# Designed miniproteins, single chains, continued (4), part 7

Each design is a single chain, and the fold is of that chain. pLDDT is the mean over its residues in the fold that is shown.

## One batch from the design tools (miniprotein)

Design m12223
Fold by ESMFold2-Fast:
Structure m12223 (fold): chain A 75 residues (1-75)
Amino acid sequence: SDLEEKIVKHIRGLMEKLVAEAEETKDPELIEELRKQLEDTTELALNDPRLSEEAKEEIRKLGEEALERLKEIEA
């Protein structure tokens, strides 16, 4: 579905922006806030009835990768 592809692309873009913001600021308090936003974004997507199970699996993996990148920035 064209709509599904647009939603996945949008969510990927949001996750990349959150990680880029963390890389720019490197403030632990702001990174914690960005981590919460990333987790919320992932959870909302996983509960979106417009997305197939395959799309949800892709988003889950993107969320896990983004969280690991945030952890590396904080270390």
Scores: mean pLDDT 84

Design m12224
Fold by ESMFold2-Fast:
Structure m12224 (fold): chain A 93 residues (1-93)
Amino acid sequence: SAEELLRKGIQAYLEGNYEEAKKWFEEAVKKAPPGSLLRARAWAALGDVYEKMGEYTKAAEAYRQASEDFRAIGHQALADLYEKRAEELEKKA
């Protein structure tokens, strides 16, 4: 379910349908287990779509949630990447 929602969001994002992508990624986050790779990916994707929409504060919050989930599963490099991205966006807000 959450994997299918993530796939639908990615398709919408690639087509430039950011509002549609946002809806699918929000649902993917809700359905994915806490601290899972799937939820980490959904949060990161939601951050990407908020950034494309110019919603930098929301993008930073989504990237921080992705960082927490990546850290929970031992993906420290990805956790650090998304934390840094969130910090950079907070400076632009």
Scores: mean pLDDT 88

Design m12225
Fold by ESMFold2-Fast:
Structure m12225 (fold): chain A 103 residues (1-103)
Amino acid sequence: MEEEVKALEELIKKNPNDARAWVGLAEKYLEMGDYEKAVEYAKKAIEIDPNNARAYTVLARAYLKLGKYDEAIEAARKAMQVDPSNPIARELLEEAEKKKKEK
């Protein structure tokens, strides 16, 4: 995990506009349970490439873990708009809507 994070940080240092490297970093922080950093890095990827559906799915997952269901719904909807064929975005939207109703 730490070595993977360092490799991604080196990629970003060489090319700070590499949206894929930012998504990878966000995914690693999501796996480590650092949901705030996962949100931060996913947002950076979206700033670089607003058509990156995976960045929106990572953002939605991080918001779900943080209990920010409205933000998770918005992120999942954007992921579906970018890639309508991606079943993960739809599943995240349904999960976020269900959790919001269960409050």
Scores: mean pLDDT 85

Design m12226
Fold by ESMFold2-Fast:
Structure m12226 (fold): chain A 64 residues (1-64)
Amino acid sequence: SHIAEAAREAAKNGDVAGALTAAGEALRLGDYQSALEGARAALEVDPNNAAARTLLERAEKALA
């Protein structure tokens, strides 16, 4: 997914906001796997980011 790749690239560059924007877009589109990957990438950069944790939980629940 282009969205998952965009989220990972943003996170590699330390761009947490960019990674979260991409992950949130994936969640909005119903691409829960890409949202999960993007949220995890953001948490690798900022483990205490509340928005990233919320996106991760929403994506995990959607995939369960």
Scores: mean pLDDT 82

Design m12227
Fold by ESMFold2-Fast:
Structure m12227 (fold): chain A 87 residues (1-87)
Amino acid sequence: AEEAAEALVEAGKAVLDAAAAQGRPEVGAAAALIGIGGAIELEVLGRYEEAVEAARALLELAEELGNEEGVELARKGLEAAEELAAA
């Protein structure tokens, strides 16, 4: 859970930086908030299904921006959150 939460925060930061560089700071701000929210859902609230939704939203934003780092980090967070939700 901790490693997955860290991956979601890092994915949000990667998408934030990519969106800012592309002149889309509102998309970046949304991604950072989604990453933090997903991490809180994993580590603090135990809301794994909601964390899966947050990870999927981050993956979609990273793919839209063409940010490979954000895609890899969001996918890592998604896989870990899905494993937790299935248990």
Scores: mean pLDDT 81

Design m12228
Fold by ESMFold2-Fast:
Structure m12228 (fold): chain A 62 residues (1-62)
Amino acid sequence: LSEEEKEALVKEALEKLGKELYPEWFVRNLVELYQPKSVEELIAYIRELEEQTLPKPRDLPV
């Protein structure tokens, strides 16, 4: 990804996700590590990470 493409992805993702919930550096790091082809892929990746860390409503003896 070029610098211009990275900036576009970060900007659009922040607008869709809410700038106050995700700092710019966090979204930028995901773009650099994951290298998504579209803003939709970036958002899907972030949502998938959120679901993986979401606590379950039921208690488990683990």
Scores: mean pLDDT 68

Design m12229
Fold by ESMFold2-Fast:
Structure m12229 (fold): chain A 80 residues (1-80)
Amino acid sequence: SMLEERIRELRKRVEELLKQLMEALRQAKTQEELSRAIGTILRVIGLMFDAELLEKKGDLEGALKKLEEAIKIGEEFLKS
């Protein structure tokens, strides 16, 4: 289905964002940078787990929304 294809696409985008967030964590030079990077990573991972749970329940629209939220959070961090 289109929703299942979109979920797979967004999961790949979230995985790519997590790699960039992990690199930002590795490059952190201050306690503030470290805390912001860790907080963002934990939020993104939490949303990925929520999306997986919703997908397993058959709530594909809910899963899609959680992945879109994860992408937004990750992208906003990388722009800051």
Scores: mean pLDDT 89

Design m12230
Fold by ESMFold2-Fast:
Structure m12230 (fold): chain A 58 residues (1-58)
Amino acid sequence: SEGDKLVDEGVRLYEEGRYEEAARLFEEAARIYDEEGDVTSATAAAILAVGARIDAEL
């Protein structure tokens, strides 16, 4: 799905230390999953986004 693609891209950016960009992609993925009714994937993507934002502030 489009959400899965955004998560994969966000993980790559996160591994490169590009935390703010990764957080934005995880946030977009969470929105897409929520619109698809996939609450589990939306919640997981939202948690990834929060983690990436915390890492961006360190």
Scores: mean pLDDT 87

Design m12231
Fold by ESMFold2-Fast:
Structure m12231 (fold): chain A 70 residues (1-70)
Amino acid sequence: GEAHKLLLRGIALKLRAIGLEFDADLLLAKNEQEGPDPALRERAERLRREARRLREEADRLFEEADKLLA
C-alpha cells in the first residue's frame, strides 16, 4: 500500500540522517583532538543541517502515512 511505501521512505531518510550525524560527531571529535579547525567545524555544521532536513522530511512522510491509515 501507499502508506507502507511512505513509511519505508521515512525510515530510509532517518537512517541517512543518523549516518550524517555520526559523521558530524566524528569530525567534531577530530577537531577536539587535533586542535580547532574552522573547516572541520563548518563541514560538521553542514552535515548536521542536512541531517535535520532529512529528519523533517521523514517526519512529513510519517504524517502522510498516518493520514492514509486513519
Scores: mean pLDDT 87

Design m12232
Fold by ESMFold2-Fast:
Structure m12232 (fold): chain A 81 residues (1-81)
Amino acid sequence: KKKEEAEKLVEEGKKYEKEGDYKKAGEAYEKAGKLYEELGELDKAIEAYNNAELAYEKAGDYRKAAEVSVKILEIAVERVL
């Protein structure tokens, strides 16, 4: 259930990117990243958060982009440890 929900959110993010709605794309990717974190799928969480960061930057939401960037770093450290 949660894995399917995360996959659906990634597809929604891609759709919003194609439509030029980068804010909604970032929100969808960020939600997908959180679900992948809950599932322990850290590589997919990092990928989703990277997509969210880029989408927020394109939306001009540099604060959200920075928040997501910090989360990527935290997960990357957990994965290496």
Scores: mean pLDDT 83

Design m12233
Fold by ESMFold2-Fast:
Structure m12233 (fold): chain A 83 residues (1-83)
Amino acid sequence: MREELERLTRRLAEAVRAGDMKAFGREFLRLLDLAEEAGASVEELTRLIGLAIRAVGYLEEGDIEGALEAVEELGRAALEAAA
């Protein structure tokens, strides 16, 4: 579980660095499914969605560093939700 969430978080960061919004969406949905399977609450899942929207917003504005910070926070929140 933890290793898979860490892997998906790294893939999200890779998608951000590549500017690949399609890859970002795909890897985020996988992360969201995994967090749900791990027992994340609706409130926790909603927080993950909000962080992903924030990351996409930064990416659309060309703020790669802001998007990467949002992905790092998203990864931490996913690990907390799945614990």
Scores: mean pLDDT 85

Design m12234
Fold by ESMFold2-Fast:
Order: C-alpha cells, then structure tokens, then sequence
Structure m12234 (fold): chain A 61 residues (1-61)
C-alpha cells in the first residue's frame, strides 16, 4: 500500500541519518574532525531524523 511505502521510505531516511551520526562519532574519536564539525554533522542528521519521524506520524495519522 502507499502508506507502507511511505513508512518504509521514512524509516530508510532515519536509518541512514543514524548511520551518519555513527560515522561522525568514529571520525571524531579518530581525530579526523573537530568537536565543532561533529556537532554540525549531528545537527544535520538529527534534522533528517526529525523530518522522517514527522512523515511517519503523518502516515500513521
């Protein structure tokens, strides 16, 4: 159904954003990025998670 497709798409977006946060944490731990760069990456990924959650909420009601 269309609802199932929309949920799956939103879930995929959230999972990719979580992966980006984990990648940023590893880069920070390795000293490849600064704390400021890490915070910027996490902020952008959290925005994508928020957008995905809002889409899932709209589909659910």
Amino acid sequence: SKKRQEINRAVGRVLRAIGDILDAELRLKKGEISEEEYEKFVKEAKKRIEEGLKEMEKVSK
Scores: mean pLDDT 83

Design m12235
Fold by ESMFold2-Fast:
Structure m12235 (fold): chain A 104 residues (1-104)
Amino acid sequence: SEKADKAIEALRKGYQEGKLVEGFKEAADILGMKVLKAEENADGRVDFEFEFEKDGKKIRVRLRNLTPEQAYELLLGFIEALKRGELPPGMELDVTATDAALAA
């Protein structure tokens, strides 16, 4: 899929330039995703919330308090699944301070 490849490129470039929020917004626009939230939090963590519809199925994704690397990997996986003709499941992931401490 040409659109999926362009979206992956935009996301990757944004991540590499330290502008993941900007890269995500560009990728979302290319793919026709409805962005509900896209912002950088304190300590450089990011929040993304969006909706995507394909073949009459609607999915919601909510990512909160993730590192840019974690968010990038999840978003890349989502777009790569779409490229394969898969509809990824909806996802809600919120990394609490406790979970972040246990991952150290």
Scores: mean pLDDT 78

Design m12236
Fold by ESMFold2-Fast:
Structure m12236 (fold): chain A 90 residues (1-90)
Amino acid sequence: SKELLEEALRHVEEAIRAAKEGDIEEAIRHLEEAKRLLEQVKDEKAEVEVLSALRALEFAIKALKEGDIEAAIRSAEAAKKAIKAALEKL
């Protein structure tokens, strides 16, 4: 749904902010919540943009856990772009 996509987008934006501020635990929490919301959207209709965003979020979470903050931010920005593209198709 549009509401789930908009909520997932907000969580990705908060995760990018937290990662830039060095709050890695908070960034991971927001990315995991965005992933949960997008998995719910995927179960309703598996759009390619939703699948792309999910993959990008998985890479971002892994990168944060491995200490690669720059890679995590790049991947989270890719997820943000994919979610915005999904919203434009509604």
Scores: mean pLDDT 88

Design m12237
Fold by ESMFold2-Fast:
Structure m12237 (fold): chain A 55 residues (1-55)
Amino acid sequence: SKELLEEAKRLREKAKELLEEAKEEEDPLEKELLEGVAALLEGVAAWLEKKAEKL
């Protein structure tokens, strides 16, 4: 479905934004949180893309 692919794209765009913020972050805990959330968003996007392939 197009809706699932659109949501996956939005999540990947948000993950990219968080990774750019993480590059400039000097607090190691905040950096780890930003990277962790980005990884979760990428995982959800991959799941949505796989679901979209099945109908």
Scores: mean pLDDT 84

Design m12238
Fold by ESMFold2-Fast:
Structure m12238 (fold): chain A 64 residues (1-64)
Amino acid sequence: MLPFPEELVLGVLRLLHENPEGLSLAELAERLGVSRATVSRILAWLRSHGVPVEEVDGRYRLVP
């Protein structure tokens, strides 16, 4: 069972896929309607499960 609603996890993945230049925690939080802390935890969870998410200058993106 996911530690987050499936819709939020899929929402993060969709936003990162649609924005290959990267999005900040604030932009992800605003677009998903959740706190920055929630987005940060989802991103950490995704990375721990092998999703290639990188942070560059405060922006998060998928590595090709």
Scores: mean pLDDT 82

Design m12239
Fold by ESMFold2-Fast:
Structure m12239 (fold): chain A 76 residues (1-76)
Amino acid sequence: SKIDEARAIASRDGWGRGTGLHLVDVMEKAGLSDEDILKAAKIASVFGGIGPSREITKLIEEGKIEEAKKLLDELS
């Protein structure tokens, strides 16, 4: 499934402090689509666990779901 692919991408070597798996978890709990979660995992695999992936995580944790989706789409 797309969510399993996202988790596999997020689990790659070089992802410090569990940021990728944490991003997948918070997106899933916030009710974002499997497609959006997969996009975020792919973005994080390019930029690492700092910068864009942390910004998306923070927006979701703050309840700013539409802002998180906009940032995700801009980076995709």
Scores: mean pLDDT 73

Design m12240
Fold by ESMFold2-Fast:
Structure m12240 (fold): chain A 62 residues (1-62)
Amino acid sequence: SEEEIERRREENREKLEELEREAVAAYLAGDLEKAAEKIREIYELLGLPERGEEEAARVLAL
């Protein structure tokens, strides 16, 4: 649920911020495999691993 996602986001705020910075840095560097890996980790922490795979696939298709 949206409420559970928001709770997980708050509980993991610092780790999510770190992973988001790492994903953006990898993407800007052209390391799409690393960016996809970080995206999967973000969505895993949010309890949405299937969404993570979808978003990672989009990055890898670039």
Scores: mean pLDDT 85

Design m12241
Fold by ESMFold2-Fast:
Structure m12241 (fold): chain A 92 residues (1-92)
Amino acid sequence: MSATAGALIDFMRTAKAEGATVSVSVSGDTVTVTATGAGDKTKAAAEKAKEIAEKQGASATLTVDGDTVTLTVSGLDARSITAVALAGIGLS
């Protein structure tokens, strides 16, 4: 599993641990993870996931609006997308 996929899954798990609602959408090589009701640990995990994605050559955009955290990552391989999508289904 790529470091980026692992970091996205950690972001989702942290969000659920803080009681946030997590949703995942996939479009081509792009994954968007939205956490609603996110706390400071979830925001930190999202920032970490963005850093890891960028270091792995992916493009990452992080948006924070109150307690809603949205992380969009583009340039993921099919295995990484599948791992993140399956984790998102289990955490939704």
Scores: mean pLDDT 82

Design m12242
Fold by ESMFold2-Fast:
Structure m12242 (fold): chain A 61 residues (1-61)
Amino acid sequence: SMEEQEIIAKGLRAIAEGRKVGNMEAIKLGQEAIDLAEQGRLEEAKRKAEEAIKLVEEAAK
């Protein structure tokens, strides 16, 4: 679904940005979001993806 693809894209971005800033928690949350999205657990995947993105955006400020 488009929703699944969007969550996966956000998870991948969080992993890439997390690696760049050395934030292991953001990397783990991004990986968990992708895994959950692939399992069809979209609500949990969204929460993990949002948390991961928040961590990398805060680090960029």
Scores: mean pLDDT 83

Design m12243
Fold by ESMFold2-Fast:
Structure m12243 (fold): chain A 75 residues (1-75)
Amino acid sequence: SIEDVVEEFLELLSTVLPEEVFEEIREGLKRLVKEKRIDELILLVQTYLQIMEERKEPQEIIDKMRELLERLKEL
């Protein structure tokens, strides 16, 4: 479900983002889920995937981000 994908995305973000930034993103994501804005969620996940790839984050994090993106595209 959209809620499950967003929960997993938030868990990943909590490991790489400062707490204050994370909380602002969490509130924004809750709104996007409520409004069923799959298009904006896809764009947001793609944006963070690009940032994580540029920062050379661990491959496991990048792979999980790609999995979440594909799951959103199938919704």
Scores: mean pLDDT 82

Design m12244
Fold by ESMFold2-Fast:
Structure m12244 (fold): chain A 85 residues (1-85)
Amino acid sequence: DEKLKKGLEEVKPLGELAVALYRYYYEVFNIELSPENVKLYIERIKNGEITPVDELEQRFIDAVKAGDDEAAVKALEELKERRSK
């Protein structure tokens, strides 16, 4: 998918979490986030503006707030798997 590849190239400079968030929204919700929107979403999580609805979302948010990009990416992968069934 050309759009997915282009978006991944644009968000790669923002880090692994940004790449995982772009991929999550694109593959699960068919939403193409701009690099600016990905960056803003991460800032909103860090500022406590995103409320988790379950334990998996809580783990993701906690990892983002802690700066643990590896744990955040793993939680996001689990969220994507849950939506795929």
Scores: mean pLDDT 78

Design m12245
Fold by ESMFold2-Fast:
Structure m12245 (fold): chain A 79 residues (1-79)
Amino acid sequence: EFAEETIRELEEEARRLRELGEETGDEGFLEAARELEEAARELRELAETLPEEEREKLRERAEELLERVREIRRRAGVP
């Protein structure tokens, strides 16, 4: 549930940034899109491989990735 929603949001945001980068030619947007795709992939890997008893570890990792996502957004908006 938690990871699935977060992964979906990251994938959608990455797609949006990729479209912006392609339209504007802005390498910053393209780079941000790649980083968000990597974050989504990493969360999916954790959600699939971690057992339910390790749910706390998944939350910690998701929080770190969300912090990274916030930084990526800032760089894309204010390069």
Scores: mean pLDDT 72

Design m12246
Fold by ESMFold2-Fast:
Structure m12246 (fold): chain A 86 residues (1-86)
Amino acid sequence: MKLVLTFKGLTPEQITAEALRAIGLELDGVPVEIKIEGDTLTITLGGLSEEQVEEYKKYAEELAKRGYKVTIEERGDEVTITIEKP
């Protein structure tokens, strides 16, 4: 599966933290693409299992409980999660 994570309205510190999480996955052999544009961070993850994608959905739900605006869109084998700071 392919997962696209988009974070909006993050501080530089928050962008760094999320980018480091993605780099950890790249070191574990997951294909990772990271794009930073102002306060927007887009992370594209390839080759994920269904279980790994479900873990990211749960993480997004946890952020939603903390006041983040979360949108999840599924299209075939691709999942897009958009997370926006309150």
Scores: mean pLDDT 79

Design m12247
Fold by ESMFold2-Fast:
Structure m12247 (fold): chain A 68 residues (1-68)
Amino acid sequence: GAVAAPPPAPDQSIIDKVAEMIEQGVSREEVKEFLREELAKRGRTYSDAEIDGLIDHAIDVADFRKAK
């Protein structure tokens, strides 16, 4: 079937950290810059759209943690 595999555990650690930054009220632009640097250090190259997608996912995670 046409299904995308989930990312490995190290990428989830980045998402968790981004969620914490969002919970602290860090701006989306600062989070985006942080993600670019962290992903580059791990040998990953992501487009702006992919980074925005990761941030949106982290926002959902942060919202869920705040609510429940």
Scores: mean pLDDT 71

Design m12248
Fold by ESMFold2-Fast:
Structure m12248 (fold): chain A 60 residues (1-60)
Amino acid sequence: MKKVLLEAEVTISMALLKAIVRGDEEKVEKLVEIEKEIEKNKDDEKKLKELAKKAEEIAK
């Protein structure tokens, strides 16, 4: 529960840092949208796991 939220927040923060360092504004915009979705769905463990996976895929 709280663990899944923390993992999602760490994942999105790391993905955002990676995109910012690379100067990839398009990926930064997509990751900011995922960050907002995490905030809206913080009690939905299944959705948080899905959003974390999307963030990792975008950051690759």
Scores: mean pLDDT 81

Design m12249
Fold by ESMFold2-Fast:
Structure m12249 (fold): chain A 55 residues (1-55)
Amino acid sequence: MSPEEEEAKREALERYRKTGDERALHEAVQEIAARFGVEVGVRIYREVLRELDRE
């Protein structure tokens, strides 16, 4: 994963942790998909869910 993709994933996680709102997570993933492509958005969404499952 590129440094930009890693940063986007970190920002999505931080946004969700601050709000606790699934909408905020979905909006962040949509922004990532628009910027990097749907495949990257899906991958980052899965990784975010994996990180949240660890908590």
Scores: mean pLDDT 78

Design m12250
Fold by ESMFold2-Fast:
Structure m12250 (fold): chain A 58 residues (1-58)
Amino acid sequence: MKKLSTREAAAQALGISTSSLSGLSDEEIAERLAEKLGIPLSAARQLLDEARRGGAKL
């Protein structure tokens, strides 16, 4: 499956369009999440990893 559900959720959290997010790597998404939410990169990466492993797949 290539729905990128995790990225769609990240786009909403970042307040950007999904098409803009589609051009970003997972690492870049985590970095922007950390910046927008004011959390460490480690925490942002953890959130993305948890979402992917929990059921998002992509």
Scores: mean pLDDT 65

Design m12251
Fold by ESMFold2-Fast:
Structure m12251 (fold): chain A 66 residues (1-66)
Amino acid sequence: MEYEKRAEQLVDGTAAGLEAAGRSRPREEIQRQLAEGYRKQAEVYKARGDEETAKEYLEIAEALEK
């Protein structure tokens, strides 16, 4: 599942970066913040008529949740 792998990589990379900076956060919090950002971007692309990119961003956001 391509979007689930992408979401996992995004969370892992963000968590590693925060930990290296001494700012570790719960994985669930990182997932939630990333999902919110991707959902907002999906709405922007949808409003612009870029349905394919909007769909990709929504799939990533959904994979980041749960």
Scores: mean pLDDT 78

Design m12252
Fold by ESMFold2-Fast:
Structure m12252 (fold): chain A 63 residues (1-63)
Amino acid sequence: MAEEVIRLHETGENPEKLVGYALRVLGDGLDTGAEELARALAKAILSGDAEAIRRELERFLAA
C-alpha cells in the first residue's frame, strides 16, 4: 500500500506512466469486484485529469 502511493507520486510527473499504471490497476480491480472504485477510476482516466486519476488511484489502492 505505501509503495503504491509513493509510485503514484513518482508517476504524477510522467502522465503517460500514470495513465498506464491506472489502466493496469483498473483491470485488476474489475477481476476483484471493487466495482464502485473501478468505475470512479475509469471516469478519472476518461477525463484526462492527472489529479483526478491520482486521487482515485489512491482511493482504490487504500481499499
Scores: mean pLDDT 64

Design m12253
Fold by ESMFold2-Fast:
Structure m12253 (fold): chain A 65 residues (1-65)
Amino acid sequence: MEEAAREAMERLSDSLIRQIKEGKADMETARRAVRLVGRTLLSRGVPEEVVRRAEEEGLRRIEEA
C-alpha cells in the first residue's frame, strides 16, 4: 500500500516535471494535481501520514527539477 502510493506519486511527479520544463504547466497546476491524487489515495483507505509524505516527496521532486 505505502509503496504503491509512493510509486503513483512518483509517476505523477515525473509527468508534471516534463510538462513544467516544456512550459505546458506551472507549479500551481502541479500542486493541484498532487492534492487531487492524494485525495484519491485517502478515499481508497491509504493512511493520512503515508499520503502526506508521498505528497511532500512528489512536490520536492518537482521543485528540485
Scores: mean pLDDT 80

Design m12254
Fold by ESMFold2-Fast:
Structure m12254 (fold): chain A 74 residues (1-74)
Amino acid sequence: SRLEELFEEAEKNSGEDFVEELLRRAIELALEEGLLSEELAELVLRALEAQRNKDQARLDEIQKEAEPLAKELE
């Protein structure tokens, strides 16, 4: 799968920025392939942005938004 190929590239390349970029791409591909919902993809992408900016308040907001979504996924 395209996701598995991206993770394999990340393992071969130890660059921190490269791994972060690959993770973002993997999430986009998972959404495109229907492996996760658009709502989950948006939450994860926002979490990555908040982590990059070291914004703990925004991370807390995203976690609260994810709780009801995770409960529905059962």
Scores: mean pLDDT 65

Design m12255
Fold by ESMFold2-Fast:
Structure m12255 (fold): chain A 101 residues (1-101)
Amino acid sequence: MQPDKLSDEEVEKHLRLAEEDYKEGRVASSVGHLIVASLGWEYTTDPRVKADYYTLLGEMYRDNGDYEKAIEYYEKALELDPSNERAKKNLELAKKELEKK
């Protein structure tokens, strides 16, 4: 439950904060920002915002060694935004890691 919709800019801000927190090892804070961003996407019309969210989730799963889930989230991101360069790169890396198992 949130006050009226988040703007795409506010959702992107929370995605950036999630990425920064994750890179610094603040996993709980990063997840918190992703939750806020996900609540905002119910009210956004820009599929690129959702694609960025799925890309970050995929990256977290990949870093945790869950390559199958990472691939699923990156593919969801690319369904929403086929031009998402980060999702494309991370998908390739996750598939390569899965092949090593």
Scores: mean pLDDT 74

Design m12256
Fold by ESMFold2-Fast:
Structure m12256 (fold): chain A 74 residues (1-74)
Amino acid sequence: SLEDKLDEKFKKTYDYLKKNVSEKLAQEYKDTLERVKSLLLSLYDRGEITEDQALSAFDTYVDDLLKIAKAEVE
């Protein structure tokens, strides 16, 4: 399902942040990632976006988030 695919991407991102950035910052971004996941699932359920669009939007968000997170620890 789309939820399972987003959960996999979420887990990989969260694990990366914990290992490579900081556990505290990873915990803060966890809430934001959950909100983005929920928004994309809601848009998909309403028929406003496709599964591919939802996955692409999540990947774009993660890329931007990682750039910000790296800047905060530098």
Scores: mean pLDDT 81

Design m12257
Fold by ESMFold2-Fast:
Structure m12257 (fold): chain A 79 residues (1-79)
Amino acid sequence: MEEQRELARGIGKVLGIFGAALEGDYETARRMAEELVKEVKEKKSPVQIEAGRLAAKTLRNFGLEDVAEYVEKAIEEAE
């Protein structure tokens, strides 16, 4: 149950970041990435770490390289 909820939450955050970036709402994308980083640092779960990797790649694809680096650093600290 806990793992399934974490998976759903992780996917939701990645999709949210993608949607915000796609609409050009970079402030919302950045805020959502910060929330994901907070959960990665708090939970250190494999699911949240993988969600972070997907989010970082999405952010880089939209040119938000500074935010992508911030997420990548959080993942390295959690591993």
Scores: mean pLDDT 76

Design m12258
Fold by ESMFold2-Fast:
Structure m12258 (fold): chain A 93 residues (1-93)
Amino acid sequence: PASDGLTPATLRALAAAADLLRSRESLADAVRAIGATLGVDQATIDEIVALILEGRYLEAADRLEALAETAPPEAAAALRALADQLRRLAAAE
């Protein structure tokens, strides 16, 4: 990053914002892929994806945990890992 009058704090904030946006898109794609593989209702997948993209991480995490309760153990582990990642993002903000 060039020294074009931005403070180090501003540059750090911009980098953090870019990382969060990338994380939202990545998590949304992961939810779509896992949900499709598990045969989850498309409307439910779409709702969770919308929550992630809106930054409503705790609500999205709660929905993933609910799906994990009825999923096979292997799928439940993946869904809980995504829920944990969303909670970590919520805590970082």
Scores: mean pLDDT 72

